# Designs tried in a protein design run: designed miniproteins, single chains. Part 74

Each design is a single chain, and the fold is of that chain. pLDDT is the mean over its residues in the fold that is shown.

## One batch from the design tools (miniprotein)

Design m2556
Fold by ESMFold2-Fast:
Structure m2556 (fold): chain A 85 residues (1-85)
Amino acid sequence: MDAKLSELAREIAEAIRNGSWSAKEIAEKVKEAKLSVEEVIAHLYRLAEETGKYEEYKARMKAIAKEMGKEEVPEELEELIKKEE
């Protein structure tokens, strides 16, 4: 993966973790960097496992997908949202 894309995806994941960026701001940055939602989800899933804050991460990712204008979410995001616990 491009190092630039990987770094931005990680920054987005950290912003979700600490709540520093709104869902709309994150969606805009993803669009600007031409990142796939899947790339962001991969980093978020890793951080969610490390922090145990699955519910908070799921809610934020769902809000981001909605701000990106997607009525249907990618399967990877949908699986994370439906994750039991």
Scores: mean pLDDT 62

Design m2557
Fold by ESMFold2-Fast:
Structure m2557 (fold): chain A 100 residues (1-100)
Amino acid sequence: MEVAPIDPSLTPFQQALMQVLAENARRYIAGEMSEEEAAEAALKELAEILLSHGVPEELVKELVELLRKLVKNPELSDEELARLQEVAKQAFEAAAAGEA
């Protein structure tokens, strides 16, 4: 399976995010990683991208912990899902503000 080409019209942040998702999905599909291993690798790379774009460490840590819970236990509560959505929104808005 070939690595999906990154759309050159995307912002640097969006390109980095898509590259991380594509590479970890490729490794999972190729059988090089388990679902949990691929998710953990993606979470570590996502954290590095967010931190490099000026997102507060506290928001990045909370986002990663919520996503890790989702991977290990897909029965997240409605409150945890709402928190995940809010934290993700805040983290991505902070990254976008760093690009402005």
Scores: mean pLDDT 69

Design m2558
Fold by ESMFold2-Fast:
Structure m2558 (fold): chain A 70 residues (1-70)
Amino acid sequence: SILEKAEELKKEFLERLEKATTDQQIRDALQDFNYQMSLLMQQATSKEEREYLVNLIIEMGERAKEKIKE
């Protein structure tokens, strides 16, 4: 399902974020995640699916910001 694909993208992003040693690596990971999520958004057919994807995008963006501040 779209939600299962989103959870896999989240897992991959978080693994990349933990391994990142530079701000550029964090930005690249977030850019790739956001791009993949945009493709899932185009496939989403329900409001509930879109809301879930939007919330994940926001959450991952905040995780990236906090990692950059460290």
Scores: mean pLDDT 87

Design m2559
Fold by ESMFold2-Fast:
Structure m2559 (fold): chain A 88 residues (1-88)
Amino acid sequence: LVELAQKAYKDAVERGKKVGEELANRAIDEGLSTEQVVEELRKAADEIYEELKKKYPELSDEFIRNAAALGYGEALKVFKKKMEEAKK
């Protein structure tokens, strides 16, 4: 269980990083609003949850939700870093 939870967390983190980079690029290139960025992040979190639920059916909903939350956190982290770099 612990090993599967760690794999799910790594998968979520990887997806979150990609989402964060893509959203930052789109925000810079297309001028996305804060509201649009938040909606895209919510959609990504939902997609991560569904994919992890399908890939790791042995894991509890609690573990899958925590993994999706980690992915969301990584997306925000990468997004903020990229946006901060763009200001300089």
Scores: mean pLDDT 79

Design m2560
Fold by ESMFold2-Fast:
Structure m2560 (fold): chain A 82 residues (1-82)
Amino acid sequence: MAEELKKKGEELIEQLRKSTDPAEQVKLAREVIKIANELDELGHTEDAIELYEKVLEAMRDSTDLDIAVEQLAAATNLAALK
């Protein structure tokens, strides 16, 4: 299960990097954050940290306000794990 979640998260991050639609980017970012949270709950904290770092990297160049909310959520969750 954890390996499947990690793979799903990485696939969503690739989709996020290729997306130019802010609404789709928000949806993809939220799904990655949910997967990272599930990985942490399963004890796979290092995999969760990696997904949070990758989703933040994928969103770094966005100027959209809705994306900024997701960036804050991911950054807050990552800070709690490091």
Scores: mean pLDDT 80

Design m2561
Fold by ESMFold2-Fast:
Structure m2561 (fold): chain A 60 residues (1-60)
Amino acid sequence: SAEERVLIALKIKVWEKTGELMPTDEELVKAFNEIASEEEKKQLEVTEKSLREIEAKRAG
């Protein structure tokens, strides 16, 4: 499932940073917040670009 894939990705990210094979829940939460923040930034940029295109179409 998508949730399982995310969990695996989080574990890999912690492993890459700390070398820890069995990360704690706290470490997983930190990794999740990092990914979520980066994803939110990307999504905001894409949304802002799309909104500008829609506004240009609507204003004409």
Scores: mean pLDDT 68

Design m2562
Fold by ESMFold2-Fast:
Structure m2562 (fold): chain A 82 residues (1-82)
Amino acid sequence: MVEELVKRGEELIEELRAETDPARKAELAREVIRIALELDKLGATEEAIRLLERLLDALADSTDIEVSVLHTAAAALLTALK
């Protein structure tokens, strides 16, 4: 289960890095955040932290407001898990 979630999260981050549509980027980012929360609930907090750090890097180059809100949400969640 944990390994499946980590793999799915990493696949979504690679999709997000290649995506140019802000709406689709936002959808992908929300799914990565949901996976990170599920990892934490399963006790895989270190994996959740690593996934969120990768997500923040992937979102850093976006100027879209919806994506920026998700970057802020991911940063807040990362802080809460550390």
Scores: mean pLDDT 83

Design m2563
Fold by ESMFold2-Fast:
Structure m2563 (fold): chain A 63 residues (1-63)
Amino acid sequence: TLVIDLEAIREKLRERGIELSLEQVGRTAKALYAAPDMPFATIARQVGVSPRAVSALREILEE
């Protein structure tokens, strides 16, 4: 069980120039944990965010 501070992640994304809603942050994080080998472009399409946002969120989650 992972406890994810979605607001803290959203703030780190804003520092990188990426604006996502808390729902988008949560959906993207869930998709990354459920399918870690899935291409970022595929996750981005499924969640409705940019591939850059998926990549940045992955980096934040690995810190």
Scores: mean pLDDT 77

Design m2564
Fold by ESMFold2-Fast:
Order: structure tokens, then sequence, then C-alpha cells
Structure m2564 (fold): chain A 101 residues (1-101)
């Protein structure tokens, strides 16, 4: 299934977003792209590429980014995986919403 993870980082940086991608991929999900707050879409295939893309987008604490993800996992589980990985990597509590497409 294709899903969109909408993430407000609440001060978590690009490295924490990379950690979220890594955690999702370790659970069998594919991360396909990151969309910045201005709608700029950057295709990604690795956690390192996602971290670099997030750095390039200049994400600030109030910004919402969207990850396009392909997975067989339920939306609620994907959101929790991403939230936990960001929290563990940054000490910040993100807001994560997941939409099925």
Amino acid sequence: MLLSLMIQTNGAGPKALGAAAKALMERGARVLSITGPDGTVIPVSTPEELEAAATKLGIQSGDIITLRVESELPASELGEIARKAIEEASGKTPTVAVLEL
C-alpha cells in the first residue's frame, strides 16, 4: 500500500528523520520521497538520502514534511515506528499523521 506520513518534527532535525526512515525500512517499508513544507518533492531510497534531502529543504521546528511510504504494515504501526525513532534519535516528540492512498 502507498501511504503518506505527515510529520511535524517539533525541533527534531534531519538526522532524526533519517532514523525514522531507517526504522521504517528495517520493518520492510520502502521510503520513496520527502516533500518539504513548500511542496518541493525529493525522491529518496536510503536513510542517508532522506537525511541529506531534509538538510537541503532547511526544515524548521514548525514545519510539516511528508514521507511517501510503500508498506504492508497498518498506518497506525507505521506512524508509531516513525514517532518512536524520531523521539529516540532527537529527544523531541513529533506529531505524526498517516494517510492511506
Scores: mean pLDDT 86

Design m2565
Fold by ESMFold2-Fast:
Structure m2565 (fold): chain A 102 residues (1-102)
Amino acid sequence: IPKYVVNATLVLKDNSPESIARATEAAEEFKAEAEKIPGVLAVSVSDPYVATEGSNKGKMVQRITIFAESEEAAREAAALLRRLVEERLSDILEEFRIHIFS
């Protein structure tokens, strides 16, 4: 049973096929690498979707959820995602949020 959950929200600057493809590819690469981290139990990546409510209504959003058995694993997965976003997606993202819950 996961003891820690990492929720990440990626908000794209636009809804172009190029931006959607880049975000999707990076998220799948993240999933493959994060699943190798000891203590990561599961990684869930949503398809990009148009938000229907909240502050991002009408924008293209992608969600990533990581389930971890330890705080160390959750922090390592979160750090990996932050690095990937900074290196590969900073030009196409309007917003990136990440939160760790226990």
Scores: mean pLDDT 85

Design m2566
Fold by ESMFold2-Fast:
Structure m2566 (fold): chain A 59 residues (1-59)
Amino acid sequence: LKLTNYVYAQSGRSFQPLQEAFSLFSESAKEKYKQQLQKDLELGRVVVAAEPYPLPPIP
């Protein structure tokens, strides 16, 4: 799962476990991830996650 997809899912799309971590992001960081996800979706790079995920072990 790509981080941009994961963070987008947390922006109000019902991943409770990550909402606490996501709240630590600045508004600019959240917007950056939303914009990156939009680009990735337009390019067909991101698959929308079907399952909730804890923060992946990827930095």
Scores: mean pLDDT 49

Design m2567
Fold by ESMFold2-Fast:
Structure m2567 (fold): chain A 88 residues (1-88)
Amino acid sequence: KIDEEVAKALIIIGLSIVKNAIRKGTVDVEEAIRLLERMKEMVEKYIKNEETKQKILDSLDKAIEALKNGDFETAIKYLDEAMDIISK
């Protein structure tokens, strides 16, 4: 089924979809938050290293909070941080 490498790829794709929607000015905030919550579930289930997992989840929580506040620059910052951590 889904292993950690497949999960990492899917998470990066999900985060990239949100980031691209923000950059184009076409983001649906409610849908973006739903997608990021699904990516958090993937991180919790499939990322095995606890330190890495906690850093990704923290970055995603901060991105979600920024989206709720309409702070799209901060949301992109934390999405980029999460993607960087996953790519290591």
Scores: mean pLDDT 88

Design m2568
Fold by ESMFold2-Fast:
Structure m2568 (fold): chain A 89 residues (1-89)
Amino acid sequence: SVKEEQLKKAKELLEKIAPPVVELIKAFENKDEEALEKAVREIGEILGWSEEEIKELLEELKKSEDVAKVVGIALRIIGEAIDKGLAEG
């Protein structure tokens, strides 16, 4: 069973990550590179990513033309946030 503290921490990280993940999808759809960089950096700050990890994801997103691939990346980010919350609880 998930402990109450683990569930609370997972929910807190999910609430923090959801807005920038939505903005990432919108920025990609609108081809707004400034908004895309801002969203990825906000996600990286929440998840504790290095500058190298942030740059690698930005490069991958800029090369992508497939919305389904970007949605897959967004789901992976959400999963990472939940896993981080559960590990910290």
Scores: mean pLDDT 83

Design m2569
Fold by ESMFold2-Fast:
Structure m2569 (fold): chain A 78 residues (1-78)
Amino acid sequence: MTVVAPEASTVGVALLDRKTGEVLDTRVATVAAGETLTFTVRNETDNEALVVVYVNGKLVATAVIAPGESLTVTVTAA
């Protein structure tokens, strides 16, 4: 999954259990000019998980991952 963000943006990635709504993982970083940030999240539950990506507090992307699967989120400054 690839996301483009303005430079100096705050990027958040959260992993949610789709059955329970529990937040399983949350990562936050700032993307600098010319920087590429990479987040790898893994669904360690027995349920489908929802990956949500926020840029400056705005929801920009979502994906669903199966139990035991991993997703790499790549964020590039533009």
Scores: mean pLDDT 82

Design m2570
Fold by ESMFold2-Fast:
Structure m2570 (fold): chain A 105 residues (1-105)
Amino acid sequence: SLKEQVEELGQQAIEAVRQGDSQTAIEYIDQIVELAKSSNDPETIKAALDKIVDVGETAYEKGEMEVLRKAYEAGVELLKSLPDDKELILYGIGAVLRLMGLVLD
């Protein structure tokens, strides 16, 4: 499923951050966003937002500020592309605000 692909890409992005491979982490973030945008599935979109936040938090903990900024930008891009679904929009706002807080720290 697309949700399973998003979760696998998210775990690979987290591992790339842990290994200091910022470029690979950024590439996985881009893939997560594209899958979420193409899926039009609320569960897949929520999984993508969750994994983008997880990657951003891991990047913050590791001092990988380029990956953290990319996660924030990805969250904003995904939020702008969401369907007219109040629950999804509120979930996306929460994800973006969480990442923004880390970037502005």
Scores: mean pLDDT 89

Design m2571
Fold by ESMFold2-Fast:
Structure m2571 (fold): chain A 61 residues (1-61)
Amino acid sequence: HMGKLSKENLELGKKFDEFLEKNPDATAEQLYKEFPELSKEQVDAYLRGERARRAREAAKA
C-alpha cells in the first residue's frame, strides 16, 4: 500500500519471467533456489499467474 518497494517487485518480476522463458518446465522447488529473495508463497503465486497467462494464450491460439 505504501508502494515504496514497487520497483523491486518489478525487477523481480522481470527476472522471474526471464528464468521461466529459459526454463519453461522449471519446478517450484527450482524457483525457490533461484529466487531466495522471494518467499515460497510469492514464488507459487507468480508461477500460477504466469502459467495461467500461458494457458490463456494457448487457448486463444
Scores: mean pLDDT 71

Design m2572
Fold by ESMFold2-Fast:
Structure m2572 (fold): chain A 70 residues (1-70)
Amino acid sequence: SPWQARLDATLAELERIADEMKDEKVREWVREGIARIRASTASPLEKEIDAGALYLAAVTFKIAEEKEKE
């Protein structure tokens, strides 16, 4: 399935982003999101939609943490 391959790529990129995050609580939230998507019995397309939404949120949080003043 082309959607399964795309989902696998999106989840791998999400794991990479989570590993680069400095905020432990946000990193944990992203990892929990990945785990929920992996555990879901939904179709690969539906899981890719969920993963895409999580990706947008994760990137936004990462940008915000990089701009945070110490």
Scores: mean pLDDT 84

Design m2573
Fold by ESMFold2-Fast:
Structure m2573 (fold): chain A 80 residues (1-80)
Amino acid sequence: SVQDIRDSLSPEERRIVDAGDRAGTDVLAELEKRHGGDQTLTPEEREALLDAVRDTLTAGGLPQSVIDAYLEALREMLAS
């Protein structure tokens, strides 16, 4: 799960993940403004959110294996 991955991270890595989560939330907020309250994301919009998270985690220097695991867990959460 997303939480299991977060709990395995160092405090420094967790700060990077928090920054990624904020980037994803910012994308979601902009999409919500565009939709006028219809909250169903298209596959393209979901991938744009995940790309914003990925870019932030990569810029923060998180290991690629951790980025891949976190994004997969996040994708599963968003699909629920």
Scores: mean pLDDT 79

Design m2574
Fold by ESMFold2-Fast:
Structure m2574 (fold): chain A 65 residues (1-65)
Amino acid sequence: SEKWRAELENTIESLRKGGYVEKVEFEGKRIRIWLKELTPATSILVSAAAEYAAKMGYELEVFLL
């Protein structure tokens, strides 16, 4: 839905603005995020992104560099 997509996009943007993201890829209903580091702040944002993705039937994969 538009609501969950907006929440997901805002959460990914927060990760990008924090400088935590190397890249994000979209492949069908799968979202892949490459994180530069894992901190309490990035863990909270990743958990939020995973919940919003799940609400839309998407799978979120997170990789730590």
Scores: mean pLDDT 83

Design m2575
Fold by ESMFold2-Fast:
Structure m2575 (fold): chain A 98 residues (1-98)
Amino acid sequence: MKREAIMAANSAEGMAGNTLLAAQRLAVETGSEEARQLYEDAKKFAEEINKKMAEARALADSGEFVEQALADAKKTLEKALEKYREVERRGAELRAKA
Protein backbone atom coordinates (compact mmCIF):
# COMPACT_ATOMS: atom_id res chain seq x y z
CA MET A 1 0.00 0.00 0.00
CA LYS A 2 2.52 2.67 1.09
CA ARG A 3 4.99 1.66 -1.67
CA GLU A 4 2.14 1.57 -4.22
CA ALA A 5 0.95 5.05 -3.14
CA ILE A 6 4.47 6.50 -3.51
CA MET A 7 4.94 4.77 -6.88
CA ALA A 8 1.58 6.10 -8.13
CA ALA A 9 2.49 9.63 -6.95
CA ASN A 10 5.88 9.40 -8.70
CA SER A 11 4.15 8.16 -11.88
CA ALA A 12 1.68 11.08 -11.80
CA GLU A 13 4.54 13.60 -11.39
CA GLY A 14 6.46 11.87 -14.20
CA MET A 15 3.46 12.03 -16.52
CA ALA A 16 2.92 15.73 -15.71
CA GLY A 17 6.61 16.29 -16.52
CA ASN A 18 6.24 14.39 -19.82
CA THR A 19 3.19 16.54 -20.65
CA LEU A 20 5.22 19.70 -19.97
CA LEU A 21 8.11 18.48 -22.17
CA ALA A 22 5.69 17.53 -24.98
CA ALA A 23 4.01 20.98 -24.83
CA GLN A 24 7.40 22.76 -24.71
CA ARG A 25 8.62 20.79 -27.76
CA LEU A 26 5.41 21.62 -29.63
CA ALA A 27 5.81 25.35 -28.85
CA VAL A 28 9.45 25.31 -30.06
CA GLU A 29 8.69 23.30 -33.22
CA THR A 30 5.54 25.15 -34.37
CA GLY A 31 6.10 28.66 -32.95
CA SER A 32 2.31 29.01 -32.77
CA GLU A 33 0.43 31.03 -30.14
CA GLU A 34 -1.82 28.00 -29.46
CA ALA A 35 1.25 25.83 -28.74
CA ARG A 36 2.67 28.52 -26.40
CA GLN A 37 -0.67 28.61 -24.54
CA LEU A 38 -0.62 24.78 -24.21
CA TYR A 39 2.90 25.05 -22.72
CA GLU A 40 1.78 27.69 -20.17
CA ASP A 41 -1.24 25.54 -19.23
CA ALA A 42 1.02 22.46 -18.91
CA LYS A 43 3.37 24.39 -16.57
CA LYS A 44 0.47 25.32 -14.26
CA PHE A 45 -0.87 21.75 -14.42
CA ALA A 46 2.54 20.24 -13.53
CA GLU A 47 2.92 22.65 -10.57
CA GLU A 48 -0.53 21.63 -9.24
CA ILE A 49 0.19 17.90 -9.70
CA ASN A 50 3.61 18.18 -8.00
CA LYS A 51 2.03 19.91 -4.97
CA LYS A 52 -0.76 17.31 -4.67
CA MET A 53 1.66 14.39 -5.04
CA ALA A 54 4.00 15.81 -2.39
CA GLU A 55 0.98 15.89 -0.03
CA ALA A 56 0.01 12.30 -1.00
CA ARG A 57 3.60 11.12 -0.39
CA ALA A 58 3.62 12.78 3.06
CA LEU A 59 0.34 11.01 3.94
CA ALA A 60 1.72 7.66 2.76
CA ASP A 61 4.94 8.20 4.75
CA SER A 62 2.93 8.93 7.94
CA GLY A 63 1.31 5.49 7.69
CA GLU A 64 -2.13 7.08 8.17
CA PHE A 65 -4.65 7.35 5.28
CA VAL A 66 -2.35 5.34 2.98
CA GLU A 67 -5.41 3.94 1.13
CA GLN A 68 -6.72 7.49 0.57
CA ALA A 69 -3.26 8.65 -0.60
CA LEU A 70 -3.14 5.74 -3.07
CA ALA A 71 -6.64 6.53 -4.40
CA ASP A 72 -5.79 10.25 -4.79
CA ALA A 73 -2.48 9.42 -6.55
CA LYS A 74 -4.19 6.97 -8.95
CA LYS A 75 -6.91 9.50 -9.81
CA THR A 76 -4.26 12.19 -10.37
CA LEU A 77 -2.26 9.81 -12.61
CA GLU A 78 -5.39 9.21 -14.74
CA LYS A 79 -5.91 12.98 -15.03
CA ALA A 80 -2.24 13.47 -16.00
CA LEU A 81 -2.49 10.71 -18.66
CA GLU A 82 -5.62 12.38 -20.11
CA LYS A 83 -3.82 15.76 -20.26
CA TYR A 84 -0.79 14.16 -21.95
CA ARG A 85 -3.03 12.55 -24.60
CA GLU A 86 -4.76 15.91 -25.19
CA VAL A 87 -1.41 17.70 -25.74
CA GLU A 88 -0.20 14.92 -28.10
CA ARG A 89 -3.47 14.98 -30.09
CA ARG A 90 -3.48 18.79 -30.40
CA GLY A 91 0.23 18.68 -31.27
CA ALA A 92 -0.45 16.30 -34.16
CA GLU A 93 -3.19 18.67 -35.42
CA LEU A 94 -0.91 21.74 -35.19
CA ARG A 95 1.99 19.95 -36.94
CA ALA A 96 -0.37 18.83 -39.73
CA LYS A 97 -1.30 22.52 -40.33
CA ALA A 98 2.34 23.64 -40.42
Scores: mean pLDDT 82

Design m2576
Fold by ESMFold2-Fast:
Structure m2576 (fold): chain A 62 residues (1-62)
Amino acid sequence: SAAEREAAERAARRGAAATRAAGGSDKQVLDVYRAGLEAWERGGGAEAADLAAAGKHSEAQT
C-alpha cells in the first residue's frame, strides 16, 4: 500500500539521517537507506525496513 511504502521510506530515511549525524560517509548513508528499502522490497514491510536500516547504521559505526 502507499501508506506502507511511505512508512518504509521514512524508516530508511531515519536510519540514513542518524548515520549522517553520527559522521557517516555519503556511501554509508546511502548503504543504510538502500538496506531499509531492500528489506521492504523483499516483503518485510515497514518494520523490516526500520530494522534493516538500524542494523546497517550499527555496522557503519563499528
Scores: mean pLDDT 77

Design m2577
Fold by ESMFold2-Fast:
Structure m2577 (fold): chain A 62 residues (1-62)
Amino acid sequence: MDEAEQVLREIYARSPHFDPDHLGKAIQTVLEKHGVKISMDEAKKLSELSLDQQLETISKLL
């Protein structure tokens, strides 16, 4: 939980824009930094989820 929260905070600190292209790129970049590789399509899908669902998904990927 704590690591997933830190990752999510870094994603939103990196991208002030909530559109799927910018937020998806931030998600992909931050997860890659933490050793998790996902496609841009998966990152865009994750960006469209609620904040709670984003946290759960990131927790499962870490």
Scores: mean pLDDT 79

Design m2578
Fold by ESMFold2-Fast:
Structure m2578 (fold): chain A 100 residues (1-100)
Amino acid sequence: SLTAQAQALLAEGEKLAAQGNYDEAIAKYRQALALATQAGDSLLVDRVTLNLAKVLMEKGEYLSAELLLAVAVSTSEDPELKKEAEKLLEEAQKKYDESL
């Protein structure tokens, strides 16, 4: 299933991110996000988006993280994931401003 494939890619991305292989992790997360979106699994979309945003922030890609997190804040139906997205969005906005 698309959901099972997205979950496998999310797990691969998490392993790569833990190893500091951020570019490869981002590639896996983007693939997982596309499949989760096609599957209509909103909870999985949120989880992948948060992991992708965290890795983008580790790379200093604050604007990219901000754009993803703003969508997650507006679309997430899970209160805890929405709260995590709001916190990360504030952090990404602050880091972007500090990078100027």
Scores: mean pLDDT 89

Design m2579
Fold by ESMFold2-Fast:
Structure m2579 (fold): chain A 65 residues (1-65)
Amino acid sequence: MTVVGESTVEAGQKTAEAMLAAGGSEEDATKAGTAASIAVGSGNQAALDIANRLGAPYGVTVVAK
């Protein structure tokens, strides 16, 4: 599943929801959601890499616009 947020908050929420829906833990969902928010808001590649690393086992991919 690919998550593209139009805002920092939307990217974080959608990533966390996708992780939880895929059977991820609340902790992993929160970490991935936070990393996705930072990646979309700041263009931080390291944060995008963290979000995608946490999401990969669950088929969740985050992209910044």
Scores: mean pLDDT 76

Design m2580
Fold by ESMFold2-Fast:
Structure m2580 (fold): chain A 68 residues (1-68)
Amino acid sequence: GRRVLVVEAPTKEEAKEAAREAAERRPDVGVYPLASSDAATLLPKVRELAAAEGAEVEVLSAEEARAL
């Protein structure tokens, strides 16, 4: 199945930067930035959309994403 990475960070800007770096290292997967304040509301929706496409969602912190 496909895998989708969600990069979570305290701010949208930090999440976008970490997601950009992760996407450069992992061009084979979808990478999406998410601010921590939005995670509780948006993660369930992201998981539902991914499940509809047969994809699994993996949540990474900004530090974990940069370590890829």
Scores: mean pLDDT 78

Design m2581
Fold by ESMFold2-Fast:
Structure m2581 (fold): chain A 78 residues (1-78)
Amino acid sequence: SVEELRAQAEAAVAQAEEDLRQAVAEGLLSEEEAAPVRAALDAARAVLADPAATEEQLRAALRAVAEAVAALRERLLA
């Protein structure tokens, strides 16, 4: 259901936000390296704040976060 997807998305975004904040605070990532993931998480939060957000919008927001994380991983492993 959309409600279950919303709850899963909120938990996933919250965890990613905590992980990102900790990584930057500990010096594992610079603010510049973190910026694309932070932007994707902020956009996902905006979708989650909209009670009318569709399943398609929630899935699109989660895909954008996953893509930003994957891109960061590729840069760090290069």
Scores: mean pLDDT 84

Design m2582
Fold by ESMFold2-Fast:
Structure m2582 (fold): chain A 98 residues (1-98)
Amino acid sequence: MLPRISDLSAESLSPESLRVSFELRGPEGARYRIRVIAENLETGEEIEASQEVGPGAHELILEGLEGGARYRIRVRAYDAESGEFAAASRPIEIEVEG
């Protein structure tokens, strides 16, 4: 089964932080390096958090965001062993609390 990222959502927790949630589908026992990327739509600056995970539901917190700014959130998965690109989410947009 090809890996897939779905159900991407984000919630502003503070002017500087977001909770990002998503589902990762893939073969049982597979391991992925997940990258959660927030792109500031005005500056183009990116903030990233990464974690090694298996398939299932996941949640990561992004910190260092600019209050009141609008971000594009995307999640990318890479095979943890080879480093090869495996899957990407459809991007979403969110405004961080100012």
Scores: mean pLDDT 86

Design m2583
Fold by ESMFold2-Fast:
Structure m2583 (fold): chain A 95 residues (1-95)
Amino acid sequence: MDETLKKLSEKFREEYEKLKPELDALRAEAESLPELTEEDLKELILRYAEILKEAIERIKEEADEEEKKILDELKKKLEEEVKEALKKIEEEAKK
């Protein structure tokens, strides 16, 4: 168990370094829009989630079966959190 978590941590660190330019670009885009609309916020959240999902899929390509199971659960959790965030934005926009 500890070895699996250590390997996943290392792979996530490597993927984070590759993602940093894309995340920095997304952050710069958000900062260029001082008054974000509901639609802008939804698009940024979806784009951020897409980048993270792609990173998980890349890590899965070199992962063993146990690691893949953990990565699949992380991907499902991310998708659920994105749905909740989008729902919250829509509910707040109605107020």
Scores: mean pLDDT 73

Design m2584
Fold by ESMFold2-Fast:
Structure m2584 (fold): chain A 53 residues (1-53)
Amino acid sequence: MKLTYPDGYSFYEKAQLEVETLLKQIKEGKYPSIDEALTDMTFGGRYADYVRS
């Protein structure tokens, strides 16, 4: 799954939007874990390693 970002968003703004979207989807029960959700995102699990670290 990939997110659509508004034009002009910086890398940091996109990362924040991605994290907020992941938290919402986890609360909705779409993903069983943060790791699974992050694997489906644009950065392909990059943030899973960051969160674990």
Scores: mean pLDDT 58

Design m2585
Fold by ESMFold2-Fast:
Structure m2585 (fold): chain A 115 residues (1-115)
Amino acid sequence: MYQAQNQAAQQRQAEVAALSRAQLQARLAELEAEVEKAKAAYEKEKTPEQAIKLAEAYVRLSDAANELGDNDRAIEYAREGIEAAVEAAKSEDLELQIRASLLIMGASVNIIAAK
């Protein structure tokens, strides 16, 4: 067992992990911008379709937060996604009700994964 070789391998793993984390943080910021865009669209036009778009954006953001290990934010974003999906589920459109139910299930899985 060669100590210097093991140290170099551990340093390389740490550098790769740091770069991957930076990429995930950059993706998280991009997804946060997508949520703000979807939120602004929903506030301008409060339709069930815009509520679905907002819920989809929050679920993606929750997924990215879970991948980053940010359990508190993952739960928060998943809760916001559920709230938006519940609003969409009030639609008389069966397709939107089904889409909302699937988004609630996806967000619920993210909350369980974060605990």
Scores: mean pLDDT 81

Design m2586
Fold by ESMFold2-Fast:
Structure m2586 (fold): chain A 95 residues (1-95)
Amino acid sequence: GAKELLERAVEALREGDFERAKELLERATELAKEAPSKEAADAALEAAELAAELGDRETLELAREVLVTILKYTEEDIPYFIGRVLRAIGLELDL
């Protein structure tokens, strides 16, 4: 599911592989439409935080898109997902 792709994206970012991370985040956005979950949201936020720390704006924006998609397609625990989206929006690039 989206969680597994997002965990792989986090691993790719830790290895400095931004191209692979972006590919995985784009795929995760599509899967998040079908199965939004708290685990996927937490992994997407971790990817966003790591992208901000590594200074990659494009990867940060893709991770934010995953979180917004999860919020859009979720039916329960809406305040939890809003909190993750707001956290990701508040992140700034660490240059």
Scores: mean pLDDT 83

Design m2587
Fold by ESMFold2-Fast:
Structure m2587 (fold): chain A 97 residues (1-97)
Amino acid sequence: SERKELEEMIEKGKRILKGKIRKAEEKGREIRVDPKLEPYLEEVKAVPEEEVEEVLKNNKPEERELYMQLAGIADTLLANGKSKEEVYEHLLSILKG
């Protein structure tokens, strides 16, 4: 199912995004998010470290960038009041070119 594959890509993207957030915090960089995105940022931060390493090992740099972008777009659209269905339709349109 295209939807199931998209859901798996988004979940991998959240693991990758956690890795990026961790590296930014380690470098003392300020992570600023819109207050509407705070719950989604907390979900990303709650991801186990082991899941981050697994995704980074099993995916190419180009795949990692795509998955992270999809996850970021999904959370932004959900935070702005879009339904899960609308978000998935939009992301599938991006994947189909």
Scores: mean pLDDT 81

Design m2588
Fold by ESMFold2-Fast:
Structure m2588 (fold): chain A 114 residues (1-114)
Amino acid sequence: SEKDKTIVPPGFKEVAPNVYVADSRDPEVRVWLRNRFPAILVASDEATERVVELAKERKPDFPINIVRLDEEEAKKYGIKPDEVLFLLFNFELYRGPPEEVFDAAYRALKALTA
């Protein structure tokens, strides 16, 4: 829990225990992403809600950071509205449907935060 305060910078909102959401238009969130922190990137409200639901169902004991991209930012990453991207250390590890990318991201985050 003490680690959570360091991992969750200003601009993130806790929507459930260890489930955090932020907007990429926030300059602090953009700096945070550039500084190699793990994040799940979403490009639509529907994808955001779906990833949040998946995260809530898993009841994580480690932080899950979800960043909603604007349409313009989503185009820069090449993410479709129905797609999700897992970003780790500013590298794209997984991209695809919410269920598959979230499962891969969850396993990776659990390994890193153990």
Scores: mean pLDDT 76

Design m2589
Fold by ESMFold2-Fast:
Structure m2589 (fold): chain A 68 residues (1-68)
Amino acid sequence: SVEELQEKIGEKATGAKTAEELKKAILEAIEETDGPPKVKEALRAAVEAAKTTEELIALVGQALNDSS
């Protein structure tokens, strides 16, 4: 579910200090959860498009909230 993806992202992102660490956390969360394919695609797109931590947080938030 989207909630499982949110939980796993939060879990993995704890302590992430760079955009690269946060991207890794998000990709690991996608692989470790069985959430909706559309949401996983949106999260992968966010990782691909984001150039900063701020952009990544905004795009991930949009993917998780707006896909609901």
Scores: mean pLDDT 78

Design m2590
Fold by ESMFold2-Fast:
Formats: sequence, structure tokens, C-alpha cells
Structure m2590 (fold): chain A 95 residues (1-95)
Amino acid sequence: SSLQEKAKQLVREQKQKIIEQIEKEESNPLIRDELIHQVELLEQFLLDLIDTLSLEDFVKLVGQLYDNFKRFKSVHSIILDGLGDLLKQLQKLLS
């Protein structure tokens, strides 16, 4: 659907913004490369989910991922902030 395509575009655009922020804030090339790799894996995971879930269930799952990452501090703050911004944009897409 056009909404699924918009969700995929938002995921791809947010990936680009997160990578740009990592490149601006992280000067250590080993940490930078690892964070970029984590963002690429997250993008692939989210794009696959858009093809398998309803848009409503996809947005709920992104919210759950954000809450779990925040709770367990399992991702870098730049990635967490970027996922939070994506979640807000996806919620607006449902309204």
C-alpha cells in the first residue's frame, strides 16, 4: 500500500539521519563503523517487518523495540534517539 511505501521511506530516511549523526558525534573509527553496521542491521529488520505486519502492528512493534532498547540501554543513545524520532513519524502516518 502507499502507507507501507511511506513507512519504508521513513525508515530509509531515518537510517541516513542516524548515520549522519554518528559521523558527526563519533570520532573513533572502530566505534563509528560498528554503530553504522548496527543501524544497517536495524534498517533491514524493520523493512522486512513492514512486508509481514500491518502498519498498526509494525508501529506497535517499533514502540516496543524503542522501550526495550531504552530500558536495557542495549543501543547507543544516537541510535535510540533516531528510533524515537522514527516512532513519532510513524505514529503521525497512522493519524
Scores: mean pLDDT 89

